Designed miniproteins, single chains, continued (4). Designs and how they scored, part 72

Each design is a single chain, and the fold is of that chain. pLDDT is the mean over its residues in the fold that is shown.

## One batch from the design tools (miniprotein)

Design m14652
Fold by ESMFold2-Fast:
Structure m14652 (fold): chain A 85 residues (1-85)
Amino acid sequence: SELIAEAEELLEELRKLLDRAKELIAQGKTSEAMRTLSELGTVLARGERLVNEISKYDPETAEKLRKELEEFWREAQELARQIRE
């Protein structure tokens, strides 16, 4: 499915953005880290739309994707908290 392939690419993009944000925070580049987390938020919104579309054809795969997106959101929120402290 083209949607499943798009979801896999999106998960890879999320992982790269999360890792980049972590490195930027470690380097004290808080402004760049905040922009990276904002970009990650935009990618997460695209992921939620993909979950909704996939759920019409493959509810099991959609549920797995949703759980992965929830984990990325949780980690992103924790990093955002670190920046604000």
Scores: mean pLDDT 87

Design m14653
Fold by ESMFold2-Fast:
Structure m14653 (fold): chain A 71 residues (1-71)
Amino acid sequence: SEEERKKKLYEEGVKHLREAERALQNGDYDAAIEHARRAIKLFEEAKDVPGAELNLEIARELLRTAEQRKA
């Protein structure tokens, strides 16, 4: 179903968000940016899934932080 498809997109987004957090902690800003961008896209697709809006904002903040630290 479409609902089940969106739940899978959300789960993939959470995995990418965790990888972005890990990369940021390790100083791998390029990997953090790539994973954060992927998480944002997945959470936007899954916006109706509970937790997606909150995790979308977290991913956006993480992307901003990684971009600033890379500069």
Scores: mean pLDDT 90

Design m14654
Fold by ESMFold2-Fast:
Structure m14654 (fold): chain A 67 residues (1-67)
Amino acid sequence: SKMKEQKNDELKEELAALGARAEEIVADPAETNRAIQYVQVLGSQAEEEFKKDFEAMLDALRAKAAA
């Protein structure tokens, strides 16, 4: 449906925006925690086929924050 396609596109755009800002986000612990929570919420709403992309983003944010 159109609503499903629009939601999937919005989720992909949100992930791309977070990826582009990942280094900026991990420079601030408060922003890192907020971004992780936001990705977890978006991922819980994502369809099965997109869950792996949200998991990859969470792993990337955590890895960059730990480095």
Scores: mean pLDDT 75

Design m14655
Fold by ESMFold2-Fast:
Structure m14655 (fold): chain A 65 residues (1-65)
Amino acid sequence: DPLRAQAEAYERGAKAATEHANILKDEAAKSDPQTAAGYNELAANVEKIRDRLTAEAERLRQQAE
């Protein structure tokens, strides 16, 4: 099922994005305030990408029914 395989790929992408956002937040916690602001902004952007990937995975799973 190509739609299910694609949904699984988006789910893996969302998980990777979550892990990446957490790494950026950890780096922010160790950084000076100016650098921390940059890492937190990048983390927020990665989290938005995660949310889009999760939504696409759910949509594809519904289509695979």
Scores: mean pLDDT 86

Design m14656
Fold by ESMFold2-Fast:
Structure m14656 (fold): chain A 94 residues (1-94)
Amino acid sequence: MSQQQVMDDIRAVYADFVSAQVDYRTQMSDVNAPQDVVDQMDRVMDDSSQRMDDLMMQAFNSTDVNVQQQRLDDMRQVVGDMNTRMQQMLDQAR
């Protein structure tokens, strides 16, 4: 992929990640999740946010498109892992 395309994809993945966190907070409210589940979900979102910020910073500080592509793939995995954990916790809260 071109460097510009990879950077555009990184920004898109990050925007989708932020949107997903807003959606999860709405879903927690809708299922009336217990406070301990809400606290655990908040920790998963905070840990995922820190990882996403670190990966995005590494990509932006690199001049190597291959490194940027690897960071994009890592970011996609962080989003997938967060989504899996959040869905499992929401299902248990119902």
Scores: mean pLDDT 85

Design m14657
Fold by ESMFold2-Fast:
Structure m14657 (fold): chain A 63 residues (1-63)
Amino acid sequence: SISEAERLLKEAVKAFDEGNYEEAIRLAEQAISVANTEPDNFDAGALVVAAAVILVEARKKLE
């Protein structure tokens, strides 16, 4: 559900803020996966973009 994807995104943001970049990547990937089960939901598209930003930024921190 979109609410589960939103929960996972919030947890990914929290993990990123706490410096837990590996956990942030894991949670953001799960949020994208869940959001992709709702293809007709405009909010799911916005959530995927937000989660993708967290993935990119967290990966940069691990380099």
Scores: mean pLDDT 79

Design m14658
Fold by ESMFold2-Fast:
Structure m14658 (fold): chain A 59 residues (1-59)
Amino acid sequence: KEELEKKIKDIREQAEKIKEYFSELAKKNPELAEILKEAEKAQIDELEKMAKELEEKLK
């Protein structure tokens, strides 16, 4: 149980770091903002799927 909780926390922290990373890239490269937004969403969606799957296992 604690291992799954730690993994969920790590995934959510990774998602926040990814959001920060893409936010900074968009500031430096406004011409790429749309592409960066799509890439960010794809990576965040994958992490959210993993987190939800682990959360269901905790129930």
Scores: mean pLDDT 80

Design m14660
Fold by ESMFold2-Fast:
Structure m14660 (fold): chain A 70 residues (1-70)
Amino acid sequence: SKEEIKELLEKAIEALRAGDVEEAKRLLEEALKLSTDPNVKKNLEQAIKELDKGDVVTALSALHEALKLL
């Protein structure tokens, strides 16, 4: 559901604030599996890609854009 995806994204944002990039990526992969909206999927894919590059700021921006769609 949209609510489950939203909860996973909020937990991922909290993990990033705590410096736990690996936990954030795990939560975002779970959110991606539950997502059916192509625009939500694109923002989640971008966030994961940016975290792989070490760009937490850009990843957080993508996650906030995904939250606006939920």
Scores: mean pLDDT 87

Design m14661
Fold by ESMFold2-Fast:
Structure m14661 (fold): chain A 83 residues (1-83)
Amino acid sequence: AREASRAALQAVAQATEYRKKGEIAYNKGNYKEASDYFEKAAEHYRQAAELAERAGHTDVASQLRKLADEYEKKAKEYRKKAE
């Protein structure tokens, strides 16, 4: 339980860093780079959600899955804009 909770926090921290990098890239008009970073953020939020669920934090897991879905959608939209 403690190890899963710690791993979930680490995954959230990694997702947050990729989100920040994606936002910076987007603001500079680098839509492909922004898409790549938001895709990585979504992957880490999904991993964090799975770890949170295993730790018994079902409400947190649901919120993290929603964040993963949001950033996956943004990645797809920005990838289209880069083309």
Scores: mean pLDDT 85

Design m14662
Fold by ESMFold2-Fast:
Structure m14662 (fold): chain A 91 residues (1-91)
Amino acid sequence: LAAALAALAIALGLAALAVAREALKHAPKELVAKAIAAALLGIGAIINGELALALVAAGDTGPTALGLAVEGVRDGVRALELALEVLKKAG
């Protein structure tokens, strides 16, 4: 479970970064901060997912790896939501 959620967190974070990158090409000044926040949150999702995978690889299938993976998914979903909101408003 932790490994699958970690992979999802990484995928969501990467998707959020791609959308934020596209949004930033057309974002007016007032939306730039939201696009940057989405990108940073996406990076956080990737970091938490990668750390969870590293812990699983080291033999930790317990609550620490699972907690990081869940946090990564939450951050990734929020990052993608923010990035899509900026993209919709910018273009």
Scores: mean pLDDT 80

Design m14663
Fold by ESMFold2-Fast:
Formats: sequence, C-alpha cells, structure tokens
Structure m14663 (fold): chain A 71 residues (1-71)
Amino acid sequence: SHELEELREELERLKRALEAATTPTTLRVLIHELEELRKRALSLKTPEGRELAEEAERLIEEARARLAALE
C-alpha cells in the first residue's frame, strides 16, 4: 500500500537522522517525528503497521535515553 511504503521510507530517513543527531534540539525534533510516524503506523491496523510502530518506539526510547544523557 502507498501509506505503508511512505511510512517505511520515512522511518529509514528518521533512522539515518538519529544516527547523525548530536544535540538536544535535534533529538527532541526526531522524537516528535517518530511519535507521529508511530501514530500513523498504528492507524493502519495491520501487522506491518504494528511492526513499524514497534521499530519507531525502539528509536524513540533510544533518542530519549540519549537526550537524558545530554541533560
């Protein structure tokens, strides 16, 4: 589906951005974008959507841990 393909592409972009993130401001922006992606993925109500949401949640946890270490 078009929505699923868009979400997969967006998740890969956010993963790359998170790898490059070094500041609290960038991490907060990425957490927000990952939360929006997670909500969209869950709204699909499909197994693939749930898998994307789980991956987004893992990245959110990673970003939050890194943000906490910088504060």
Scores: mean pLDDT 87

Design m14664
Fold by ESMFold2-Fast:
Structure m14664 (fold): chain A 88 residues (1-88)
Amino acid sequence: SLAVEAARLALEAALLALENPEALPLAIGGALGAIGGLANAELLGDERAAARDALAAAEVALEAARIAGNEEAIELAERAIELAREAL
């Protein structure tokens, strides 16, 4: 599903941002939010809640990626935002 893919990409972006200490609080927030999105989709079957959680997580992950200066994380977070919006 698009919501699961968005949450997965948001998690990947957040985890890459964890490599920079300055990004740590936002990277942790983005990762936890993405895990919540995955749980909504896979455990609860709530695809719309998953898409909303994935969007919020992706936006936090994007900010973390920008602080980290990690281009791969920025691209993953931007793609996660696009997929989450499409899932809504």
Scores: mean pLDDT 86

Design m14666
Fold by ESMFold2-Fast:
Structure m14666 (fold): chain A 89 residues (1-89)
Amino acid sequence: DYVDYIVKKAKERGIALDRELAERIARAVHGDKALLDGVLDVLAEGVKEGKSAEEIASRLSSLSSRLTSLANDPSFIKQLEKMLKESRK
C-alpha cells in the first residue's frame, strides 16, 4: 500500500512511476514523508525541465545520504531513463 501511495502521488505530479522504481524509492526514504516529497519534487522538475537521469540522480543524492547509494546504482539510472521517457508521453 505504501508503494501504491507513492505511485499515486507521483501521478498527481505528472510522473509515470512504475511499481519497481516506486518500491526502490520507498525503501530509500524509509517512511520519511518530507524526504519522499523532496524526491517527488526532484523527479517532477526533472521531467518538466528535460533533465537527464544522471542530473536527477545527482540532485536526489543531495537531498539525503539515504539516496546516495541509490543515485550511484546504474540500474536505478536506467529506471529513471524509462520513467522520463514514459512521463513525457
Scores: mean pLDDT 82

Design m14667
Fold by ESMFold2-Fast:
Structure m14667 (fold): chain A 56 residues (1-56)
Amino acid sequence: LSEPLWAALGRRLGVTPEQVRTVVEALEAGASPAEAAAAAGVSEEVAAEIKEMLEG
């Protein structure tokens, strides 16, 4: 994709691209959605949605 995924996901979920990037990086490193959410300062539900979008 020409557009970074975290920019598109941030727009869809109402969070910053930096928050999405932090969640994606944490999940790719093997963190749980709860751990990724805590690292990015977002809800666990947002982190879980990002995980589903990366896997779907």
Scores: mean pLDDT 77

Design m14669
Fold by ESMFold2-Fast:
Structure m14669 (fold): chain A 74 residues (1-74)
Amino acid sequence: MSEELKAELDDAARLLAAVMIYHIAKKTGDIELLEEARKLAEEVAKQSTNPEIRKLAEDIGKEAKEYIEELKKK
């Protein structure tokens, strides 16, 4: 496996983890888990060279950030 392919797979795996953490945190209202999902998604968005992975990571990071702000208003 090439280093480039390995990096893309690692980015995809981290994105899947961020998505799963985000959905669990959203159901439980856990702000700390939402922050972890946001951080992980933002990291993937900054590091990934794959435009599809970057777009999904940016979207998840944005959704997590918006949901955190909504919870903090209560």
Scores: mean pLDDT 82

Design m14670
Fold by ESMFold2-Fast:
Structure m14670 (fold): chain A 66 residues (1-66)
Amino acid sequence: AKAEVYREVAKLAKELGNEGSAAVYYALAYIHAGDLEGAREYAEKARELGNTKSAEEVLERVKAAE
């Protein structure tokens, strides 16, 4: 499933020290799992870690899914 693929990529990014990218991929995993609140939480974390553009894209997708 897409959610599982994004979760695995997020784990690898975190292990490599790229926590901003990991947060983005966790947010995408939550979107594909139908957990919009989890997606929003990780998108906000990605924004705080400097991945602003990717975080805004995820937040737009969350808003569209409401």
Scores: mean pLDDT 80

Design m14671
Fold by ESMFold2-Fast:
Order: sequence, then structure tokens, then C-alpha cells
Structure m14671 (fold): chain A 103 residues (1-103)
Amino acid sequence: ATLNAKEGDTVKLTSNTPIKAPAAWVQETSDGAKVVVRLTKTGMVFYDPRLVGRASFDAATGTLTIKNVQPEDRGVYKLLEGSTAAPGEPADGTEVGATVTKI
């Protein structure tokens, strides 16, 4: 799916399917793919430092909500199941859902 967002908007990235931990949201840009949110097998959620205070993750639905969208939030977002990579690391795991966020 494609979402068009303006700076300062709130966006919701959803999988519409219950997710299985561990899982991660990955942002793909021209600079590469990086983990931005990680859900651990034990239910802990870790965020990329630049998203702290602006993002929230619903482990039951896999929904990532980003508030006050910035130009750096542009890119293709994918939800990966089985991912153990930390925020800021290269993506691993299996793609479950994908969306494109454009500002």
C-alpha cells in the first residue's frame, strides 16, 4: 500500500494480521534498509533513537504509529517476522507486510 503524508502528520503502518514475535519494522531508503522498531520474543519493544517519543508500536496488531512525520521518515516500510536485528541494524527475517510512506 502507498500512504501520502505531509510533515507534521500522523501515519499508521498496519499488517492487518496478528504478528508473531520476534518481529521488526524496517525502513528502506536510498541509503539502505534499517530496522526502526524491534519486537522481542519476550514482548519488549525497542525503537530507533530518532523515533523515541514520536512512534508507538502495537504488538498485538503489528501497527506502527509515527507522529509528527519528518522528511527522514520517508521510505518503504516493511514488517518482518522472525527478525532479531536491533534498531539501526540491517534487516533480517521474513517480510509479512509492506507499505510505502511518502512525504
Scores: mean pLDDT 74

Design m14672
Fold by ESMFold2-Fast:
Structure m14672 (fold): chain A 98 residues (1-98)
Amino acid sequence: MSVEEKLKAAKEENERLKKEFKERVEEVKKEKDLEEALEKLEEMIERLEEQSERLAEIERAALEAGDKKTTREAIFLEAEMTMYLMHAYMLRKEVEKE
């Protein structure tokens, strides 16, 4: 798979994860069982971390190839996933206080 094809797939996965994250946050907020809430949140955190790693690999490959456009797009998608991951970590901390 080319770096451009990997970026396209990663961009589609970012959009899917953003939608699923919004749904998961609502589920966690409504969940009265602390263990169940943490499990659902940890599953989402793992998926966000995996996506961030994939984007970092795409950025490295694009940078090595001198593909400035793909590198910029990968950096933007990584920043987006980092913001979602930070939100997830904050939510996990709040759930653990309950």
Scores: mean pLDDT 85

Design m14673
Fold by ESMFold2-Fast:
Structure m14673 (fold): chain A 64 residues (1-64)
Amino acid sequence: MENEIEAAMHIISASVYKKIAEKTGDPEDLLEAAEHYEKAAELTGNKELKELAEELKKKAEELE
C-alpha cells in the first residue's frame, strides 16, 4: 500500500542519515535519521522503528 512505500522511503532516508552521522559525529544527522524512523513508525505502527528512533535521539543527546 502507499503508506508502506512511503515508510520504506523514510527507512532508506534514515539509514542514509545514520551513515552520515557515523562519519561526521554530528548529532543533527542522528536527529534527521530519528525523524525518518519516527515517520515510518507512524505510517506502519511498527514499534521496532519507534524504538530505533528513540535510540538515535538518545545517541544524539550523548554527542550533543
Scores: mean pLDDT 81

Design m14674
Fold by ESMFold2-Fast:
Structure m14674 (fold): chain A 110 residues (1-110)
Amino acid sequence: SLRERALELLEEGIRLAREAAKLGAELSEVVASYLEGAAFHLRAARTALEKGNVAEAIEHVERALLALENAEAEAEKAPDEAKKEKILELLREARRLAEEALELLREALE
C-alpha cells in the first residue's frame, strides 16, 4: 500500500538522518542540531502514520525537509571537505526518501 511504502521510506530516512547527525556533531553543533531536528520530525511522521493520521504525518515530513535544507546550507559552510561530503551524501539521500514519502502520503490523503 502507499502507506506501507511511505513507512519504509520514513524508516530509512530516519536511519540516514541519524547517521548524518552523528557525523554532523564532528563538523558543527548547528549542523548536528538541524539533522537531529530532521530525524525527530521523520520519527514523528512515522508515529502519526502508524496511528493512521496521514495529515499529521505530512506536516512532520514538511518540517523534516525544512530542517534538512537548513542542515545542508550550514554544512556547505564547513571547511572539512571530506566530512562535509559524507554528511551531504547522507543528508541528500534522506531528503530524497522524505520527498518520495511526502508524495505517497499526499496521494494516500486524497
Scores: mean pLDDT 89

Design m14675
Fold by ESMFold2-Fast:
Structure m14675 (fold): chain A 78 residues (1-78)
Amino acid sequence: DYSEYVRAKDYDKAIPLAEELVRKNPDNSSLWASLGALYLEAERYDEAVEYYQKALELDPDNAVAQFYLNIAGNKLKK
């Protein structure tokens, strides 16, 4: 559980834990979207886009991934 690090905005600790969860559950679209959200909050927009796209490949109806992919993609085009 990395939620305490997310609330503290300690992304250096939250990201490795989220990557571990994704590695153990690679078919879980929600975990890929959560990883994307951590990279987005860390202002690492290239990785955020990549992980949201992975979430949508697994579940095209993942509304969270759809919404935040648009936000992250817009950050890259500035």
Scores: mean pLDDT 79

Design m14676
Fold by ESMFold2-Fast:
Structure m14676 (fold): chain A 100 residues (1-100)
Amino acid sequence: SFAEKLVRKLLEMAREVARALDEGAEKALEVYRRKAEELLALIEKETGKPVTVELMDEAMEKAAEVLRKMLEEDPELRAEWEAISAKIAAAHSELVAALE
């Protein structure tokens, strides 16, 4: 489904950003920007609509529900997601500083 494709792209994005953080916040933001463009292109291709804030919010809500179910069914994926989320959260101040 579209939501499953979205979740796969979000997981890919999170994994690549987390890996790039080992090289620094600026490199992580470079990867983030590239993957964000890929995510927007996927939404436009799958929906056939321009990516509006409303469409993005609807897509992210559906993706969040699918991700939650995947994490409930796969303890290994849950552990990976928690580790990646913690790593990105710990780097949040450095990422925000690199955006300025």
Scores: mean pLDDT 82

Design m14678
Fold by ESMFold2-Fast:
Structure m14678 (fold): chain A 90 residues (1-90)
Amino acid sequence: MKFQAGELTEESLENGIRLAKELLEFAEREGLPEEIIEYAREALKYFEKAREALKKGDLEKAKEYLKKGVEHLNKAMELIAEWAEKNGLI
């Protein structure tokens, strides 16, 4: 599973924020390693910054923050997949 950069719309940012928030809540609830929780938290933070930049019309900052949010989200998903494999869940 990988969230793809390049779709800079208000809808895609809201979807990214929702996914990052759900992932963070899941990781905290299940007691996943702090490293995974931190990547999910940073992803949420960058998506929220991207939304604010887009709202202000700053496309350059919005794209930069979106890219960082996607990078952190993809890293969290990668680490969750590794964690799930080690625990025999996939």
Scores: mean pLDDT 80

Design m14679
Fold by ESMFold2-Fast:
Structure m14679 (fold): chain A 85 residues (1-85)
Amino acid sequence: PTPEQIDEEVELALLQIQLAVTKLAAERSIKNGDKKGLEESIKVLEEIRKQLEDLAARSTDPQVRADAEAGLEEAKKLIEELKKI
């Protein structure tokens, strides 16, 4: 792999970890009735969504694009569900 490909794979992995951690934080905020924590989690998810959208658009690696698009779809659905609370 080229350094650029490794950088995109690392960026994707970090975004996937951030998405998972933020989802857990949002679920905890809901359980505890922490509206501020929920609002903060939604803001973080919006930033993750934008970064996944950008990565999916610019990556020439088909696997990175596919995984970024899957993460983008997950982030969009999660944001919609959390905004209903």
Scores: mean pLDDT 86

Design m14680
Fold by ESMFold2-Fast:
Structure m14680 (fold): chain A 68 residues (1-68)
Amino acid sequence: SLEEKINELMLEVGRLVQDYLAGKITPEELRARLDELIEKYKDDPEVVDILKQVRAMVERYLAEKAAA
Protein backbone atom coordinates (compact mmCIF):
# COMPACT_ATOMS: atom_id res chain seq x y z
CA SER A 1 0.00 0.00 0.00
CA LEU A 2 1.01 3.66 -0.25
CA GLU A 3 1.12 3.85 3.57
CA GLU A 4 3.56 0.91 3.68
CA LYS A 5 5.72 2.59 0.99
CA ILE A 6 5.75 5.85 2.98
CA ASN A 7 6.68 4.02 6.22
CA GLU A 8 9.61 2.23 4.52
CA LEU A 9 10.67 5.50 2.86
CA MET A 10 10.63 7.38 6.19
CA LEU A 11 12.82 4.69 7.78
CA GLU A 12 15.28 4.99 4.86
CA VAL A 13 15.31 8.81 5.11
CA GLY A 14 15.77 8.54 8.89
CA ARG A 15 18.83 6.33 8.42
CA LEU A 16 20.32 8.80 5.90
CA VAL A 17 19.84 11.73 8.30
CA GLN A 18 21.34 9.73 11.20
CA ASP A 19 24.36 8.77 9.06
CA TYR A 20 24.86 12.44 8.14
CA LEU A 21 24.59 13.62 11.77
CA ALA A 22 27.07 10.88 12.80
CA GLY A 23 29.53 12.18 10.16
CA LYS A 24 29.35 8.98 8.06
CA ILE A 25 28.19 10.74 4.86
CA THR A 26 28.90 14.18 3.38
CA PRO A 27 26.31 16.92 2.67
CA GLU A 28 26.82 16.23 -1.06
CA GLU A 29 26.13 12.50 -0.56
CA LEU A 30 23.02 13.27 1.54
CA ARG A 31 21.70 15.55 -1.24
CA ALA A 32 22.47 12.94 -3.92
CA ARG A 33 20.70 10.18 -1.98
CA LEU A 34 17.60 12.35 -1.43
CA ASP A 35 17.54 13.34 -5.13
CA GLU A 36 17.83 9.64 -6.05
CA LEU A 37 14.80 8.84 -3.87
CA ILE A 38 12.77 11.68 -5.46
CA GLU A 39 13.60 10.32 -8.95
CA LYS A 40 12.81 6.72 -7.86
CA TYR A 41 9.35 7.74 -6.57
CA LYS A 42 8.60 10.43 -9.20
CA ASP A 43 5.33 8.72 -10.25
CA ASP A 44 3.98 8.80 -6.64
CA PRO A 45 3.00 12.48 -5.98
CA GLU A 46 2.40 12.04 -2.23
CA VAL A 47 5.82 10.42 -1.75
CA VAL A 48 7.51 13.09 -3.91
CA ASP A 49 5.85 15.85 -1.85
CA ILE A 50 7.17 14.36 1.41
CA LEU A 51 10.68 13.94 -0.04
CA LYS A 52 10.73 17.50 -1.42
CA GLN A 53 9.75 18.83 2.03
CA VAL A 54 12.57 16.81 3.63
CA ARG A 55 15.06 18.01 0.99
CA ALA A 56 14.01 21.64 1.53
CA MET A 57 14.54 21.29 5.30
CA VAL A 58 17.95 19.67 4.74
CA GLU A 59 19.01 22.46 2.33
CA ARG A 60 18.00 25.17 4.84
CA TYR A 61 19.93 23.37 7.60
CA LEU A 62 23.05 22.95 5.43
CA ALA A 63 22.93 26.60 4.25
CA GLU A 64 22.68 27.86 7.85
CA LYS A 65 25.54 25.58 8.95
CA ALA A 66 27.74 26.72 6.01
CA ALA A 67 27.08 30.40 6.86
CA ALA A 68 28.22 29.89 10.48
Scores: mean pLDDT 81

Design m14681
Fold by ESMFold2-Fast:
Structure m14681 (fold): chain A 57 residues (1-57)
Amino acid sequence: MTPEEAERAAANARRAALEGGADEAGAQKVMDAYLAASSDPEAGDRAGVRALLEAGA
Protein backbone atom coordinates (compact mmCIF):
# COMPACT_ATOMS: atom_id res chain seq x y z
CA MET A 1 0.00 0.00 0.00
CA THR A 2 1.36 3.45 -0.84
CA PRO A 3 1.67 6.04 1.96
CA GLU A 4 -1.04 8.13 0.23
CA GLU A 5 -3.41 5.14 0.05
CA ALA A 6 -2.76 4.35 3.72
CA GLU A 7 -3.47 7.97 4.73
CA ARG A 8 -6.75 7.97 2.76
CA ALA A 9 -7.86 4.64 4.27
CA ALA A 10 -6.95 5.86 7.77
CA ALA A 11 -8.79 9.18 7.25
CA ASN A 12 -11.90 7.36 5.97
CA ALA A 13 -11.85 4.94 8.93
CA ARG A 14 -11.45 7.86 11.36
CA ARG A 15 -14.45 9.62 9.78
CA ALA A 16 -16.53 6.42 9.98
CA ALA A 17 -15.62 6.05 13.69
CA LEU A 18 -16.75 9.62 14.42
CA GLU A 19 -20.00 9.07 12.47
CA GLY A 20 -20.56 5.89 14.51
CA GLY A 21 -20.35 7.88 17.76
CA ALA A 22 -16.70 7.41 18.74
CA ASP A 23 -14.92 10.28 20.48
CA GLU A 24 -11.81 11.98 19.05
CA ALA A 25 -9.45 9.72 21.02
CA GLY A 26 -11.18 6.58 19.74
CA ALA A 27 -11.17 7.92 16.17
CA GLN A 28 -7.44 8.72 16.45
CA LYS A 29 -6.72 5.15 17.64
CA VAL A 30 -8.53 3.79 14.55
CA MET A 31 -6.44 6.06 12.30
CA ASP A 32 -3.20 5.06 14.06
CA ALA A 33 -4.06 1.34 13.71
CA TYR A 34 -4.50 1.68 9.93
CA LEU A 35 -1.30 3.71 9.56
CA ALA A 36 0.77 1.34 11.74
CA ALA A 37 -0.20 -1.65 9.56
CA SER A 38 0.14 0.20 6.20
CA SER A 39 3.04 -2.07 5.11
CA ASP A 40 0.59 -5.02 5.24
CA PRO A 41 -2.80 -4.06 3.75
CA GLU A 42 -4.64 -7.11 5.15
CA ALA A 43 -3.21 -6.59 8.65
CA GLY A 44 -4.02 -2.88 8.42
CA ASP A 45 -7.61 -3.58 7.43
CA ARG A 46 -8.09 -6.17 10.22
CA ALA A 47 -6.49 -3.96 12.89
CA GLY A 48 -8.42 -0.88 11.73
CA VAL A 49 -11.78 -2.70 11.66
CA ARG A 50 -11.13 -4.06 15.17
CA ALA A 51 -10.20 -0.58 16.47
CA LEU A 52 -13.23 0.94 14.71
CA LEU A 53 -15.62 -1.57 16.33
CA GLU A 54 -14.04 -1.04 19.77
CA ALA A 55 -14.22 2.77 19.40
CA GLY A 56 -17.79 2.68 18.08
CA ALA A 57 -19.06 0.21 20.68
Scores: mean pLDDT 69

Design m14682
Fold by ESMFold2-Fast:
Structure m14682 (fold): chain A 102 residues (1-102)
Amino acid sequence: MEEEGRRIEEEMEEEIKRIEEEEKDPLVRQAKILAVRADAYLRLGNLYERAGNTEEAIRYYREAARLLREAIRLYREAGDKQSADLLETLLEAVERRIERLE
């Protein structure tokens, strides 16, 4: 678990750095960074859920949902409907997961 958690954080940091260097549109850049952070938190939530730590899993899933909502808002503001729609589908799945665990 600890080793997998560090790997998730390292992969997140590398992808964020790449986005900061490659994405020139500030709204799309911020949306991508938030989406990458959300993915990392979903992966961490899944690790805690598999370890039987449901309370911590729910905390990570809730933070992921918060980040997804902000990313969706930024993608819509940028006019990227396709990315916003994909993240909305993911957000609905995350919210359903939280409800099942509560």
Scores: mean pLDDT 88

Design m14683
Fold by ESMFold2-Fast:
Structure m14683 (fold): chain A 86 residues (1-86)
Amino acid sequence: NASQKARDEAIKHLEAAAKGTPEEARKHGQRALDYAGRLSTEELEQVARAADKYAEYAKKNGSPEKAKILQELADRIRKAVEEERA
């Protein structure tokens, strides 16, 4: 369905963010957030977990700036989930 496709696109953009430059990471992070805006709470949690995974990947590969961008993105998505549940 459209929601599952949006989730998959968000995760693809997070992967591209982890593998690109820090500037590309910011642009792909924004695209991931654009797709995330239409997701269910459960799908948002999946996107946040993917962002955490790619933040760790970036940290391990020696890019603390990309790791920070992806971690901040994960934190923002989780905050949206918490606000929806409250």
Scores: mean pLDDT 83

Design m14685
Fold by ESMFold2-Fast:
Structure m14685 (fold): chain A 82 residues (1-82)
Amino acid sequence: SMEEVRERIEKAAKEGNVDELEKIRQELMSKADELKGKDPEKAEEYRRLAIEADTLISLQIMKEYVDKLAEERKKKEEERRK
């Protein structure tokens, strides 16, 4: 169901599981493509959920990048003190 898909996205996002979010995104896009000619309203719902999963992937990647920049700053600070 759509509710089960949303719960799966929320769980993967909470766990920071980018691989699972990408899997969900791919599954949802495939489902949207299957339905685009048969049920365009449901196809759009699946597409919107796929965009939500993609957004969560982007947020996780940005968080990891910011964390990496913080680590690089810490290393430079240690080099300046030595």
Scores: mean pLDDT 83

Design m14686
Fold by ESMFold2-Fast:
Structure m14686 (fold): chain A 52 residues (1-52)
Amino acid sequence: SMEKIFEEASLTVEIMNLYIKAKIEKDEKKKKELLEQIDELQRRADEIAREL
């Protein structure tokens, strides 16, 4: 559905932004938290992609 396509696109943009933040993050604990958020969003994006 078009709704799922837009959701996937939005998640992709959010993942990219978090990845950039993780790359410049100097605090190892915060970096780990950002990477964990990326993993959660990536799982959601992968699930939506399989339904398209």
Scores: mean pLDDT 83

Design m14687
Fold by ESMFold2-Fast:
Structure m14687 (fold): chain A 87 residues (1-87)
Amino acid sequence: DEEKERGMTRLIEDLRKLAEELNAPEEVFELLDRAEEALREGRYEEAAELLLRALELIAEVSTKLSEEEWAKIREILTGGLERLLSS
């Protein structure tokens, strides 16, 4: 599904940009690289799990964003993934 691949690629790119701006640890980028590999192989559910794990690690190590900002980011990511996976 080209639409799922396109949508998930955008989510990976958005999280990678967020991770770079927040100076996230290498482990986060490693999870994002694994998500890209899973997506390339059509393993959409695994890619989604890796993206959620990457977000949780960024949230755990970063104090630069408020709880409200993190809630909004989590909502955007989970809503996006749910929409893509339910197709």
Scores: mean pLDDT 80

